# Ledger of designs, part 11: designed miniproteins, single chains

Each design is a single chain, and the fold is of that chain. pLDDT is the mean over its residues in the fold that is shown.

## One batch from the design tools (miniprotein)

Design m371
Fold by ESMFold2-Fast:
Structure m371 (fold): chain A 64 residues (1-64)
Amino acid sequence: SMEEVQAAVDGFAEGVRAAMKEIDPVLEEKLKAAKTPQERSEAERESFIEIVRRGVDAANAALA
């Protein structure tokens, strides 16, 4: 239903926001430790995947 879609979208957005608050400081430290462009790209990619994963988890929880 449209109500379930809206709940999932809102849950995802809130989950992403919460994840960014927790992950941004960790990513900042990883970027400071990175010695190559490849290490920097890997840290950014891993952080992005984790943020999206937490968003999906929050969306699923909102539909429970």
Scores: mean pLDDT 86

Design m372
Fold by ESMFold2-Fast:
Structure m372 (fold): chain A 50 residues (1-50)
Amino acid sequence: KTWTKDELKALTEARDIMAGKKPLTIEELRVVGSFKKDYPEVSNDEIKAY
């Protein structure tokens, strides 16, 4: 099964945070942490490339 819309939204937020383009908030840092906890196989490079 492909990624859900909610998962793609979380991936996009994680990408923007890691690219240093988005203002970092505690909530945004938690989104990245939660995504990596749920999907540990997804590398930082994959997130950034998305």
Scores: mean pLDDT 65

Design m373
Fold by ESMFold2-Fast:
Structure m373 (fold): chain A 60 residues (1-60)
Amino acid sequence: MKPIFRAVKDFEAPAPWMLSFKKGDLLEVLKELGEGLYLVRSLKTGKEGVVGSNYIEEVK
């Protein structure tokens, strides 16, 4: 299983390549893009998009 992260705050995506999410949503990390960016998939919606590292924390 790929690493699971949790959103620490709400985010509304300004662009279609970014992911919108709510605080507490679980996100599967698909790829690290560098510059503090990750390609993730929402476990709630199945949508994929880019998120900043400051919005997510790894679930232990």
Scores: mean pLDDT 80

Design m374
Fold by ESMFold2-Fast:
Structure m374 (fold): chain A 76 residues (1-76)
Amino acid sequence: EELKKKIEEAEKIVSEFVTNVITGAVLRTIARRLYERGVISKEEYERILKEADELFAKANELAPQTDEALRFLSKV
């Protein structure tokens, strides 16, 4: 059934968006705490922040598709 496939595709898009946002936020938070405690160097801190920024950029690219997927899922 086409409806089931559309639900699965919508769930996948939402999952990818959420994973990128949560992973980016976690990396940013952990990097900040580790840097403040002197556990990691400034260079390592900046590398982790860049990785988090890349994850947020991927999430931003998915945002229009995620909005559409959430609107679809809210009706089912």
Scores: mean pLDDT 85

Design m375
Fold by ESMFold2-Fast:
Structure m375 (fold): chain A 56 residues (1-56)
Amino acid sequence: AAAEAASYGLSVRQYRAARAALSGQTTAEEAGRALGVPRSAVRRAVRRLRAAGFRL
C-alpha cells in the first residue's frame, strides 16, 4: 500500500513491481513493463527492500 511504499522511500508502482519480482512471479523487467516502471527503477527498489530486510 502507499504507506508501506513510502516507508521504504518508494512509489506505489515501484513497491508493487519490486514485490512481484521478489516473489518470483516475474522478472524485474516484466514487472516494470506491466506497471510502467523502468527496469532500473524496479532493480533499485528490489535492492532497497532487500537492504531493509523485507520479506514476503
Scores: mean pLDDT 77

Design m376
Fold by ESMFold2-Fast:
Structure m376 (fold): chain A 74 residues (1-74)
Amino acid sequence: MAKKLLEKVKETLEKEPDDEFARGVAEVALAVLYVTEKESNPELAELAKEALDALSKGDVEKAIEYLERAIELA
């Protein structure tokens, strides 16, 4: 289910990049992915963490780039 969640997070950020609520939901989803995938898919977990870090700094474009790479690994 990680791939579907990553795709939904990316879609949310692409549709509403300036919405604080949408970004907050994306950040929570990425934090959950990091925790749940850390042991089974550490490369995907690291990309989710990097996307989360980018979002926390307001860099939505960079977050989407990390999400695209994470989706390829899921």
Scores: mean pLDDT 81

Design m377
Fold by ESMFold2-Fast:
Structure m377 (fold): chain A 81 residues (1-81)
Amino acid sequence: LSEELRREIERGVLEIGIAVLTLSIDNFLKRYPQMEDKAKKARELVEEARRALEEGNLERARELLLKASEILDEALKEAQA
């Protein structure tokens, strides 16, 4: 595979990740409206990941998506406690 094709595939995977996390955060807020602050923080990280992806920084986009996922996981754990 060419380096260009490999980067295009990774970019597509990250775009899917952004879409999935956006839907997950929206569904989470619908179930646990009291977690609005944490959900907003996760959304901000997803938006930063989108910006990093637009700038071609795939590594930064991946890191930001992982952080958003972690915040959502912690919010879910707190909501279930």
Scores: mean pLDDT 84

Design m378
Fold by ESMFold2-Fast:
Structure m378 (fold): chain A 66 residues (1-66)
Amino acid sequence: MEEFDRDVILALGEIYLGIAKIDEKRGDFQGAAESYEKAAELFDQAGDTENSELARKHAEEARRKA
């Protein structure tokens, strides 16, 4: 159960990371920041500190540009 939940959370994190990258390419930095922040939260919940930290850095950069 816990392993299954982690796998689902990781997949959701990757989805939000992808959405954020698309928004950033479109110039929607506010939307990108929100999606990166959501991805970071999901990766953190799954114990994926590396991807969580990466997503947080992207969120900060996007918020600075918004």
Scores: mean pLDDT 81

Design m379
Fold by ESMFold2-Fast:
Parts: sequence; structure tokens; C-alpha cells
Structure m379 (fold): chain A 86 residues (1-86)
Amino acid sequence: PEPLYRPNEKLRELLEEVGETKETYTIAEILYAFIEWLQKNKLIDKNSTTVDVSGTLLGEILGVDEIDLSNIDEIVELLLKNAELV
């Protein structure tokens, strides 16, 4: 079985904005919801891997003003700081 994570309150708020209401998620499910949230908020530029998240809920959750979509390992690490391994 894949490891399951329980999102904290702020990450859960973001997940709810993309229709995710489960108690626990795999890393892959959290990443899918993360990408869907970026698309919903029109933050993805097809010509750049860099996303400005300053002043957004995501920026508050991750504690950063900018993310690089080419560095998925760093994004996973930041997201998982907002979820508890079950």
C-alpha cells in the first residue's frame, strides 16, 4: 500500500477548492490536486516553469513567494510539511 497523508487545515482548504474532501491522500493525489489548483487559479504559464504564489493561499501554505514546477521534489517536500503521515 502507498503511504497515506492527512492534510493540515490550510492544505485541506486548498484541496476543498478543487473538490477534494477525503481524510487521507497519497503523494500522487496531493500533487494532482496541487496542479489542478494552479490551473483553476490561472497561475500556470505554459512558457515558464516559475510560478509566483505571493499573496495566495498556496504561498501561505508553502511559506514561499515563488515555486519552480521543474523542481517537483522540492514541491513535494514543501507540500508534505503540511500533511501528517498516517
Scores: mean pLDDT 85

Design m380
Fold by ESMFold2-Fast:
Structure m380 (fold): chain A 63 residues (1-63)
Amino acid sequence: KAWSVTLTVKDLDAEKPRYHTFVATAPTREEAEAKADEQLKKFSEAHGKAEVVDRKYTEIDVP
């Protein structure tokens, strides 16, 4: 089994409202969250201020 985490992020530095989605998959929920948070941190470092507006967790049945 694996976990997928989808983050929806609002770009606060955008001239008009803009949303980005990040998806991370890992064997555990905690690892998937950590990967998603790493992507968010890199995005904020490159693009400035961002706000997380949604977090979705999905369990994937992987053989």
Scores: mean pLDDT 75

Design m381
Fold by ESMFold2-Fast:
Structure m381 (fold): chain A 64 residues (1-64)
Amino acid sequence: MAERERRRARILALLVEAGDAGLSQAEIAERLGLSRATVSRHLRALEADGRARRRADGRYVAAP
């Protein structure tokens, strides 16, 4: 769905902007006005696609 793809693109853009520092689920949810559950679902999809990675500290970064 177009909205799903747009939300994932926005999340990915935020991760690229944050760089190596990354962002937590809570920070992404706050910045985009989304629920943590919605962000979690999109992050799992991006991680499965190899577009994002979860660090040991729980923060997410864009895949290179």
Scores: mean pLDDT 79

Design m382
Fold by ESMFold2-Fast:
Structure m382 (fold): chain A 69 residues (1-69)
Amino acid sequence: GKELAEQLLKDAEEAFKLLPSLPEEEQEQFFKVVLPALEKAKKHPDPEIVKAAKEIEEKLEKKKEELKK
């Protein structure tokens, strides 16, 4: 389970670097896809995956607020 959690964190960091460079429509599509996936990940039986998903969600919500400014 740890490998998947580490991959999720890595993928999220790369996505966060790209978000400010994307058009608003693509940013909205990103959030529309990623937020439901994070909700599912938070229900995962592996605590490492749940922890990673919560960390990603917190960072994503902060980034979303920053982009809407």
Scores: mean pLDDT 76

Design m383
Fold by ESMFold2-Fast:
Structure m383 (fold): chain A 60 residues (1-60)
Amino acid sequence: ALVATSLPAAQALVDTVLAAYRTTLGDPERALQALRDAAASLPEEDAEQAVAAARARLAA
């Protein structure tokens, strides 16, 4: 799907979470959990997209 409008928000969220966990932990699972927790404040659609994008970035 074309989600260019929401992509920058998802990218910013991923970048913020990755920066935080890199400083204190470096654990991908913890980073994904922190992202999901932060994404809980977003609309469900955007939260799911942000988690999917972050998972792809952390896994590959």
Scores: mean pLDDT 62

Design m384
Fold by ESMFold2-Fast:
Structure m384 (fold): chain A 78 residues (1-78)
Amino acid sequence: LEEAKETLKKGLELLREKLREQGLETLAAIIDELIEELDKLDVESLIELAKNLIELAKELNLKETVELLEKALELLEA
């Protein structure tokens, strides 16, 4: 679980960076909020979050972000 949360945080941090690079500052601020809230979420909520963020990253064509988030999802479902 600790490794899964760390991997998810890294995926969210990369997503936040890419969103800021594209000028999507409001969306990046939402990701910042999610990073702060991760320790308050149960495993089921973390799985749902990871799935939703993978879809967002795919829509934005962020291949490296997708790979990190998919790794986090794999670890959460293990």
Scores: mean pLDDT 81

Design m385
Fold by ESMFold2-Fast:
Structure m385 (fold): chain A 92 residues (1-92)
Amino acid sequence: IEKYEEEIKKNPNSAKAWYNLGLAYLEQGKYDEAIEYYEKAIKLDPSSAYSLTAQGLIYYIQGKYEEAKKWFEYALKLDPNFEDAKKNLKKV
């Protein structure tokens, strides 16, 4: 978490940095904070693969797996090599 907070301080307008912070909080079971940081990534760049994957992860946290799958597929249509979307698609 400290590493990603430093990344945010360096790049506060980076959708990737906010997405990575969201992932760190998700991995610690801090779902409300993860959603907040994913929403910041989406607001900064709603069309990036990071933001499309972030939207899928918000649905996944909420138990909306069919919606989550749809957004991970959107991310992969935009960037077929986006590993995070590919890995998360396997979970749903």
Scores: mean pLDDT 82

Design m386
Fold by ESMFold2-Fast:
Structure m386 (fold): chain A 78 residues (1-78)
Amino acid sequence: MEVAVTAADGSVVRIAVRPGESARALLERIEAATGEVGALGAIRAAVLDIAGEPVTEADARALARAHEAGLAIDARYA
């Protein structure tokens, strides 16, 4: 499983899931790697979706706004 975040400047950060890592721990690593505090809701929505957890309406709206701003977040099972 990996998450890729494309920032507005076109830079791409890829974070691979560590063995036994929780969705919360993965989210904290993505936040630390990207420095994108403003994208937190969008990153959280992507991580929760890949983990099969329910996404809140607020997180879904944050993801939509991030896409409109040129942020692309892609979460995949490896």
Scores: mean pLDDT 56

Design m387
Fold by ESMFold2-Fast:
Structure m387 (fold): chain A 79 residues (1-79)
Amino acid sequence: MLLTPEEIKEIYENTAPLIIEAIKKENPDISEEEIKKIEEILKKILELQLEYVENREDEEKSKKLIEELAKLLNELIKL
């Protein structure tokens, strides 16, 4: 793994505001409720990435975390 848990947190903390601003610019009609959902999804993605790093040696758990991550990314793309 190239990234430590601390590096993953730092990347998301710095990147999440930029993602939200980009989404607002591309979707000016987006509601505050939708923005809040995006923030929640981004936070869950961070949590799953951290769990993946901690459990990368557990193949079954890693696969489940990747599936959950893909599901969250699909939810984000729909917005």
Scores: mean pLDDT 73

Design m388
Fold by ESMFold2-Fast:
Structure m388 (fold): chain A 83 residues (1-83)
Amino acid sequence: ARQQELAEKVSEILKEAAELVRQKKYEEAIELLEKAIEEYKDDLSARSALLRALSEVYRLAGEEEKAKEYDEEALKAEQEALA
């Protein structure tokens, strides 16, 4: 099903981002997540998960202000997806 396949693709992207974070490749992780957010722009559930991951990467990179902005966007997307 489309929803299940999308969830699997998002999960794979999140795992790749986590591996980049372990290697301290924060810029590559950010680029990967930003590309995925644009690619899955129309799916609120996928967008929410990817925005949450992007927020966490910015937090780990020491970019607290950007982390908060993306966390708020993720919460908004999550609330819209659950409505």
Scores: mean pLDDT 83

Design m389
Fold by ESMFold2-Fast:
Structure m389 (fold): chain A 65 residues (1-65)
Amino acid sequence: SAAEEAVARLREAAKFFGLEIVRIEVEGDSIHVWVKGEEADIERFERAGRTVGAALGLRLHVERV
């Protein structure tokens, strides 16, 4: 599914940027991701996540913890 593809891409992006994914929740067409790490890496991850969401027609919410 689009949500499964988005989650897989987000997990790879987090790993690439060296971020810890604290939690991921999928609800309908929305994905909520809680990430921990350095601010600059979180910002890069948010931009990558916005691209993934736009490509797959999903709403992405990134929470910094």
Scores: mean pLDDT 84

Design m390
Fold by ESMFold2-Fast:
Structure m390 (fold): chain A 105 residues (1-105)
Amino acid sequence: MSAEELLKKAEEYLKKAEEYLKKGDYKEAAKYAQKAIELAEKAAELGKSDPELKKKAEDVKFRAKTVLLEAQYKIQEEAGSLSPFERDLLEAMVLISRSVERIAE
């Protein structure tokens, strides 16, 4: 199993996580986002000597973390367990994550 194969699987799981997030299935979105993070981390470790592959793996990992944060925020919001302050904080964390992704380009 190559670093490239792990990266491709991570991208497939990230796509599924984004699709579930868009459909409002936040638990499945979080599950696939976590799996994408795990595979992207393994791809980055195996591809340490390939800067381009490592950069792509880190990008997938970062995008998957953003999906996970959004899914977790929505799960907590639906459960009514978040105060207005906690909602604002989580929204700010998602925005910071998206801003860091843009700067990394």
Scores: mean pLDDT 76

Design m392
Fold by ESMFold2-Fast:
Structure m392 (fold): chain A 67 residues (1-67)
Amino acid sequence: MDKEELEQIEILIKYAEKMGEKELVEKLEKLKAGELSEKEKLELKELLDKFFEENLDSIELLREIRK
C-alpha cells in the first residue's frame, strides 16, 4: 500500500474506534496488515458503505481507500 493509503486507513481506524464500530476496526487492521481474504474484503466494503452513510464527513478521503 502507498504511504498515503496507509495514513487514510489509520485515520479510518481511529474514527471507527471513536464510533464504537469494533467489526470495522478489526477488518481495517487486517487490511492494513494485508491479511484480508476476498470474503472479508466484500464484508469490509459493506461496512464502509454503511459507515459512509452514517458519517458523511471525509467521504472523499474514504472513497480513495475503497478503490
Scores: mean pLDDT 71

Design m393
Fold by ESMFold2-Fast:
Structure m393 (fold): chain A 85 residues (1-85)
Amino acid sequence: SEEQRKEALEAIDKLRELLSKIVSQETADEVGALLREMVESKDVSDEAVDRARALVLEALEKGKPSAELAREISEAFLKALNLAP
């Protein structure tokens, strides 16, 4: 639905903001672009999902965020994935 699409895009934007605190803006933008492709494209790429997931996991492992920030990043990522068509 359009409401689910809007909520997914909002989750992607929140994820980008949160990731930019622990990784480069370029990496945060790459994750956002991969997830946005899933929401907007007719064909969902499993490779795009796997790459976005790998980048988020690497950010969490190497960035050593607070438990609260790690939780917010994980929640925003999962919300974006679950709401993508």
Scores: mean pLDDT 77

Design m394
Fold by ESMFold2-Fast:
Structure m394 (fold): chain A 91 residues (1-91)
Amino acid sequence: MNAELVVAQAEAAAELVREASPELAELLEKAAEAARKAAEAVAAGDEEAAREYLAKAVEYARAAGPLWEALPPEVQERVEEAAARLNAEVL
């Protein structure tokens, strides 16, 4: 999985969950931003910055876990469908 796909999936998920869980949407947006900054740091050869941003992305993802489990099944299904579509577009 490349960084662009990860960021796109997180951004799509944030949009889909925003009405049901604004807190989850904010965490997913922060995770996507941190992942994007980590990819930029890797491209710049800044391994320290890349590690720091990747650690932040992981922290936001961990915080999102309980909020994801609390989502209505319909919202979870929509996020899974969006992730599947983004995976198909990479082909």
Scores: mean pLDDT 76

Design m395
Fold by ESMFold2-Fast:
Order: sequence, then C-alpha cells, then structure tokens
Structure m395 (fold): chain A 67 residues (1-67)
Amino acid sequence: GGHDAGLYAVGAAAAGQGAAAGEYGSKARTFASNGDGLKAVEYAKKAAEAGGELAKRYAEQASNFAS
C-alpha cells in the first residue's frame, strides 16, 4: 500500500549523499514511523533535491511503485 511505498521512498532518499539529504531523510523516517505517510514522502522529496540527480531518480522510481 501507500504507506509501504512511502517507507521505501524515504529509505532510498536517505541513502543519497550530502548532510542536508541525510537530515531530510531522517525526518522522513520519523514521520513514516509516526504513521504520517504524506509528510514522510514530502521530506523524502526534499532529501532527493538536496542529494542531487541520483537521489532524485530513486525517489521518482519509489513514487512510481506507490502508483
């Protein structure tokens, strides 16, 4: 379901490089563990933006699994 897709998306984004990407990824995981899937996906996207092109591509693929 969407909650599982969100969890995988935050994991992928958190694996991106850069301190900012890691911080946003950490926040995404916190929201996911609290059951707030919408905020988890929002912060995963922020992590992808901060982490650069590779992190962005993984976030897009994770979003496709959610659809």
Scores: mean pLDDT 63

Design m396
Fold by ESMFold2-Fast:
Structure m396 (fold): chain A 66 residues (1-66)
Amino acid sequence: MSDEELRELAEKLGISVEEARKYVEGAKTLLQSGFSEELVLQYLVTNTGLSEEDARLVLEKAKETL
């Protein structure tokens, strides 16, 4: 994933680029570990405080970088 893609995501979510990177890499790790998309989404909402819509944007970026 490019720095530009992370910057765009961070701007949409209202968070830092570093936080966006951590969230995407965390979601990617969970997906690679065999967790379902639904469980990864719940994890993101619970641990990041993001809305479900924003957490879905993180999940989509994680899927694109697999």
Scores: mean pLDDT 82

Design m397
Fold by ESMFold2-Fast:
Structure m397 (fold): chain A 55 residues (1-55)
Amino acid sequence: DELEERIRRLEEEIARLEEEIARTTDPEERERLRKRLLEKEIELGILEIERAVLK
């Protein structure tokens, strides 16, 4: 299932970004990473809605 595979990849990317944020001490870099995290979370939410509707 392509949709489930895309969701899994996004979840892995989100987990890696959370780890990077936790290890980052630079406020500017942390803000950049948080913005990327938010973008990935929005994309994941859209895919989860698509999965729920299509099932």
Scores: mean pLDDT 83

Design m398
Fold by ESMFold2-Fast:
Structure m398 (fold): chain A 98 residues (1-98)
Amino acid sequence: SAIDEAIEELRRLREEARERGLPLAATALESAIELVEEAKEALEQGNIKEAELLLELAEGLLLIARGVAKVIGDEEAAELLERGIEAVRKALAYVKSQ
């Protein structure tokens, strides 16, 4: 599913952030993974609106982290966080279609 694909992509990006020594990106991606996993559980329980809210929180967190990365000049962290935002947005579009 689109949510499972988002979780897989976020886990891949988190590992890349850890390997490259990008702690801001790694921490933000870890928090986003937890929120997307909770959104998946909410969706499986039929709580579509809760799943939507959790995905919006994950997107917001990654947007804030990307903003911080840009301010401090961490272009590599900003790039990974942008990819994370795209993954969450695809999951959000899927949930809104349910």
Scores: mean pLDDT 90

Design m399
Fold by ESMFold2-Fast:
Parts: sequence; C-alpha cells; structure tokens
Structure m399 (fold): chain A 64 residues (1-64)
Amino acid sequence: MDPELLAFLESIPGVGRELAEAIIAAGYDTLEALKNATVASLMKVPGVGPELAAAILRAAHAHH
C-alpha cells in the first residue's frame, strides 16, 4: 500500500481512512489507476456515491 496515495485520498473531503483503504483494496492502488477510473467504476466501491466519485477524479487529475 502506497502511504502517499493513502494520505492523498484521506485529504479529499468525505474520504476517511477506512474508505481510502477500501478504494485501494478495490484496485485503485496507484494515482494512475485513479486517473483512469470513471465515476461508474468508483461507485462500485461501498460508500462512494456519484458526487464523491466525481470529487476523487477531480482531485486525482489536479495532482502531479
């Protein structure tokens, strides 16, 4: 597990530690995997709704 990715996910409003770990466990274990995700694919993670999925994608694309 990438500790920098975990910290990044936890920095997103609405994403707590347990949800960040669930996102990584679902296969979004790199920043590149997050950038290639869709709202629909992120919504398959329990606890991720469409608004939160869109926020995660926006944050991932804003990160270098």
Scores: mean pLDDT 80

Design m400
Fold by ESMFold2-Fast:
Structure m400 (fold): chain A 60 residues (1-60)
Amino acid sequence: MLEEAREVLERMEQRLKENIEKAKTNKDYDNIKYIETHLRPLLERAREGLEQIEAVEKKE
């Protein structure tokens, strides 16, 4: 279960990186700002949350 969540998170992080590069090429500053300001922090929080869930499951 957690392995799938981790794989999905890694895929999202990779796609986010690709989208930023495409946005840079297109000079889409609004998209870059949105990704850096909202999406990247959410993915980082999800990563921390996944680590905490893994710790809880090991305790349980």
Scores: mean pLDDT 76

Design m401
Fold by ESMFold2-Fast:
Structure m401 (fold): chain A 68 residues (1-68)
Amino acid sequence: MITDEELDAAVYLLQAAMLLHLARQGKATKEDVEKAIEYAEKAVSLRPDDKGAQEILKEAKELYEKLK
């Protein structure tokens, strides 16, 4: 059964993934990518072994570096 922490992690991951999707289409600002990193970091802190969360965090950081 999903715990409250697992639900919170899933919500953070969904928000991060949506922001990254918009950013890859050129529809998100640098601040939006910073928020995506923050959400992904929160998801990883709640679920450290979640490979999907780790991958989204990596993608967010790579995209942020390309914006400057």
Scores: mean pLDDT 79

Design m403
Fold by ESMFold2-Fast:
Structure m403 (fold): chain A 62 residues (1-62)
Amino acid sequence: MVGKVFVALHVFPKMSPDELALSVGDVVKVLEVVDEEWVRAQSLNTGETGLVPKRYLREVPA
């Protein structure tokens, strides 16, 4: 997962300063796997970093 590019499958509203808001189709790079449910990712659209639910992401096969 780390260093791979993923696409957001679902809208994720930012609930805390440590989280990253996602819209469907947002492209992110996974920087760190925090636990089984959460990853730290960087938005390739905005450059912002934060925590997102791993299950909201799909790896880009290309």
Scores: mean pLDDT 78

Design m404
Fold by ESMFold2-Fast:
Structure m404 (fold): chain A 65 residues (1-65)
Amino acid sequence: MISDEEIDEAIADMLEALGDLFAKRGDYKTAAEVYRKAAEIYRRSGNVPKAEELDKKADELEKKA
């Protein structure tokens, strides 16, 4: 059985990878937005430490955007 939390984590993992890709390309604004979205989904699925990590990455990138 696939739970909503499992689906959310899979989506958040993909968004984190996408954010990493945009950051490596120098698209800091888009990367920060994608990290924020992934963090929101991780928080909703109960993975608060991972959400906080991504929020911090987004904050750092927003300073460069």
Scores: mean pLDDT 81

Design m405
Fold by ESMFold2-Fast:
Structure m405 (fold): chain A 102 residues (1-102)
Amino acid sequence: SKDEIIEKIKEIFEKALKEITEVMRKHGLSDEDIEKFKAEAEKLINDMIEKSRGKTVEEIKELAKNALAKLAGMAIDLTGNREVADEIVKIYKKALEEIDKI
C-alpha cells in the first residue's frame, strides 16, 4: 500500500539522517549546527510526505529521491569538507538503492 511505502521511505530517511549526523559529529561540527541541520532535514522530510498525497508509487519514490539529494546537498554545504562530502555521498547512494528496492 502507499502508506507502507511512505513508512519505508521514512525509515530510510531516519537512518540516513542518523548516519549523516554521526559523520558531522565525528568531523567536529557543533551541537548547535547539527541541531539546526536536523530541524531543516525534518522540515524537508515532512514537506516530501505532504507532497506525496494523491501521488502514484513511482511519483512518491521520485519525490523521496529528490528530497534525499537536497538533504545530502545541505549536509555537504554545511560541512565544506571533501572527505565529509565523500562519506555523505556514500550514505546518499545507499539510501537511493533502498528506495529503489521498495
Scores: mean pLDDT 86

Design m406
Fold by ESMFold2-Fast:
Structure m406 (fold): chain A 103 residues (1-103)
Amino acid sequence: NMEEARRRFEELKQKAADEVIKHINDTEKVKEILKRFIEEVESLLPELDPETQARARKLIEKAKEFIETNDQEALDEVLAELGVPAGVINRIGKELEEEWRKR
């Protein structure tokens, strides 16, 4: 059922968003969460409609880019696609920038 697959995709997005935000200062944990999210979304991909499949594939691509590059802009795009509000993403970016200045 395509409707159930879309509901599951939205649940996975919300779960990933919550877990990433909870562990935002732990880059390795964030990557672990995103790797599991990618695997779960890839398993749902055949059950999704073509428009949702295209969105899911872009999200997977950006998540993989962050995992490979540590690029904060890629993580910001992933968080936005997961449904995290822009104000929260901006706050996270400032907190990470301050933490990196301490290193």
Scores: mean pLDDT 81

Design m407
Fold by ESMFold2-Fast:
Structure m407 (fold): chain A 67 residues (1-67)
Amino acid sequence: GEKREELLRLIGEILRIIGEILDLERKIKEAKEKGDEEEVKRLEEELKELEKRREELLKKMRELSEE
């Protein structure tokens, strides 16, 4: 079940990243409420990087499911 084990690992990594995205979204909201525009920009850049990584992992998962 190598392919299944790899898919489960990718799913676990994706779930971890989703958790990090949710935490960043909460922090962005808090920073906006504080009026901390510099912190908002920093957090939005981090969010963009995590979203990119999530998309890359989703592509790998799709490729494995097609093979």
Scores: mean pLDDT 83

Design m408
Fold by ESMFold2-Fast:
Structure m408 (fold): chain A 86 residues (1-86)
Amino acid sequence: MEEEERRRREEEEREEEDALAQALLESEDFQKELEEAKKFLEELGLTEKLEKYEKEIEEALKESPSLGYQKALEFLKEVEKIKEEA
């Protein structure tokens, strides 16, 4: 019983995470932040790195919105690190 309840709870948490991630991905603020990050990498000539992250985000989004959002956050963190060094 507890194992089934825990699995159901994990599925509910996953659905809530996916719903939240989808809402965050659709937010204007997040889309603007991603667009600014992409422009920044293009200006630095890091287009190969940009293409790699875009592909990873697309693949993750096919699996779940949560994974896509996590990949997008990872991309943003890396761009932030580059900005700190620039």
Scores: mean pLDDT 75

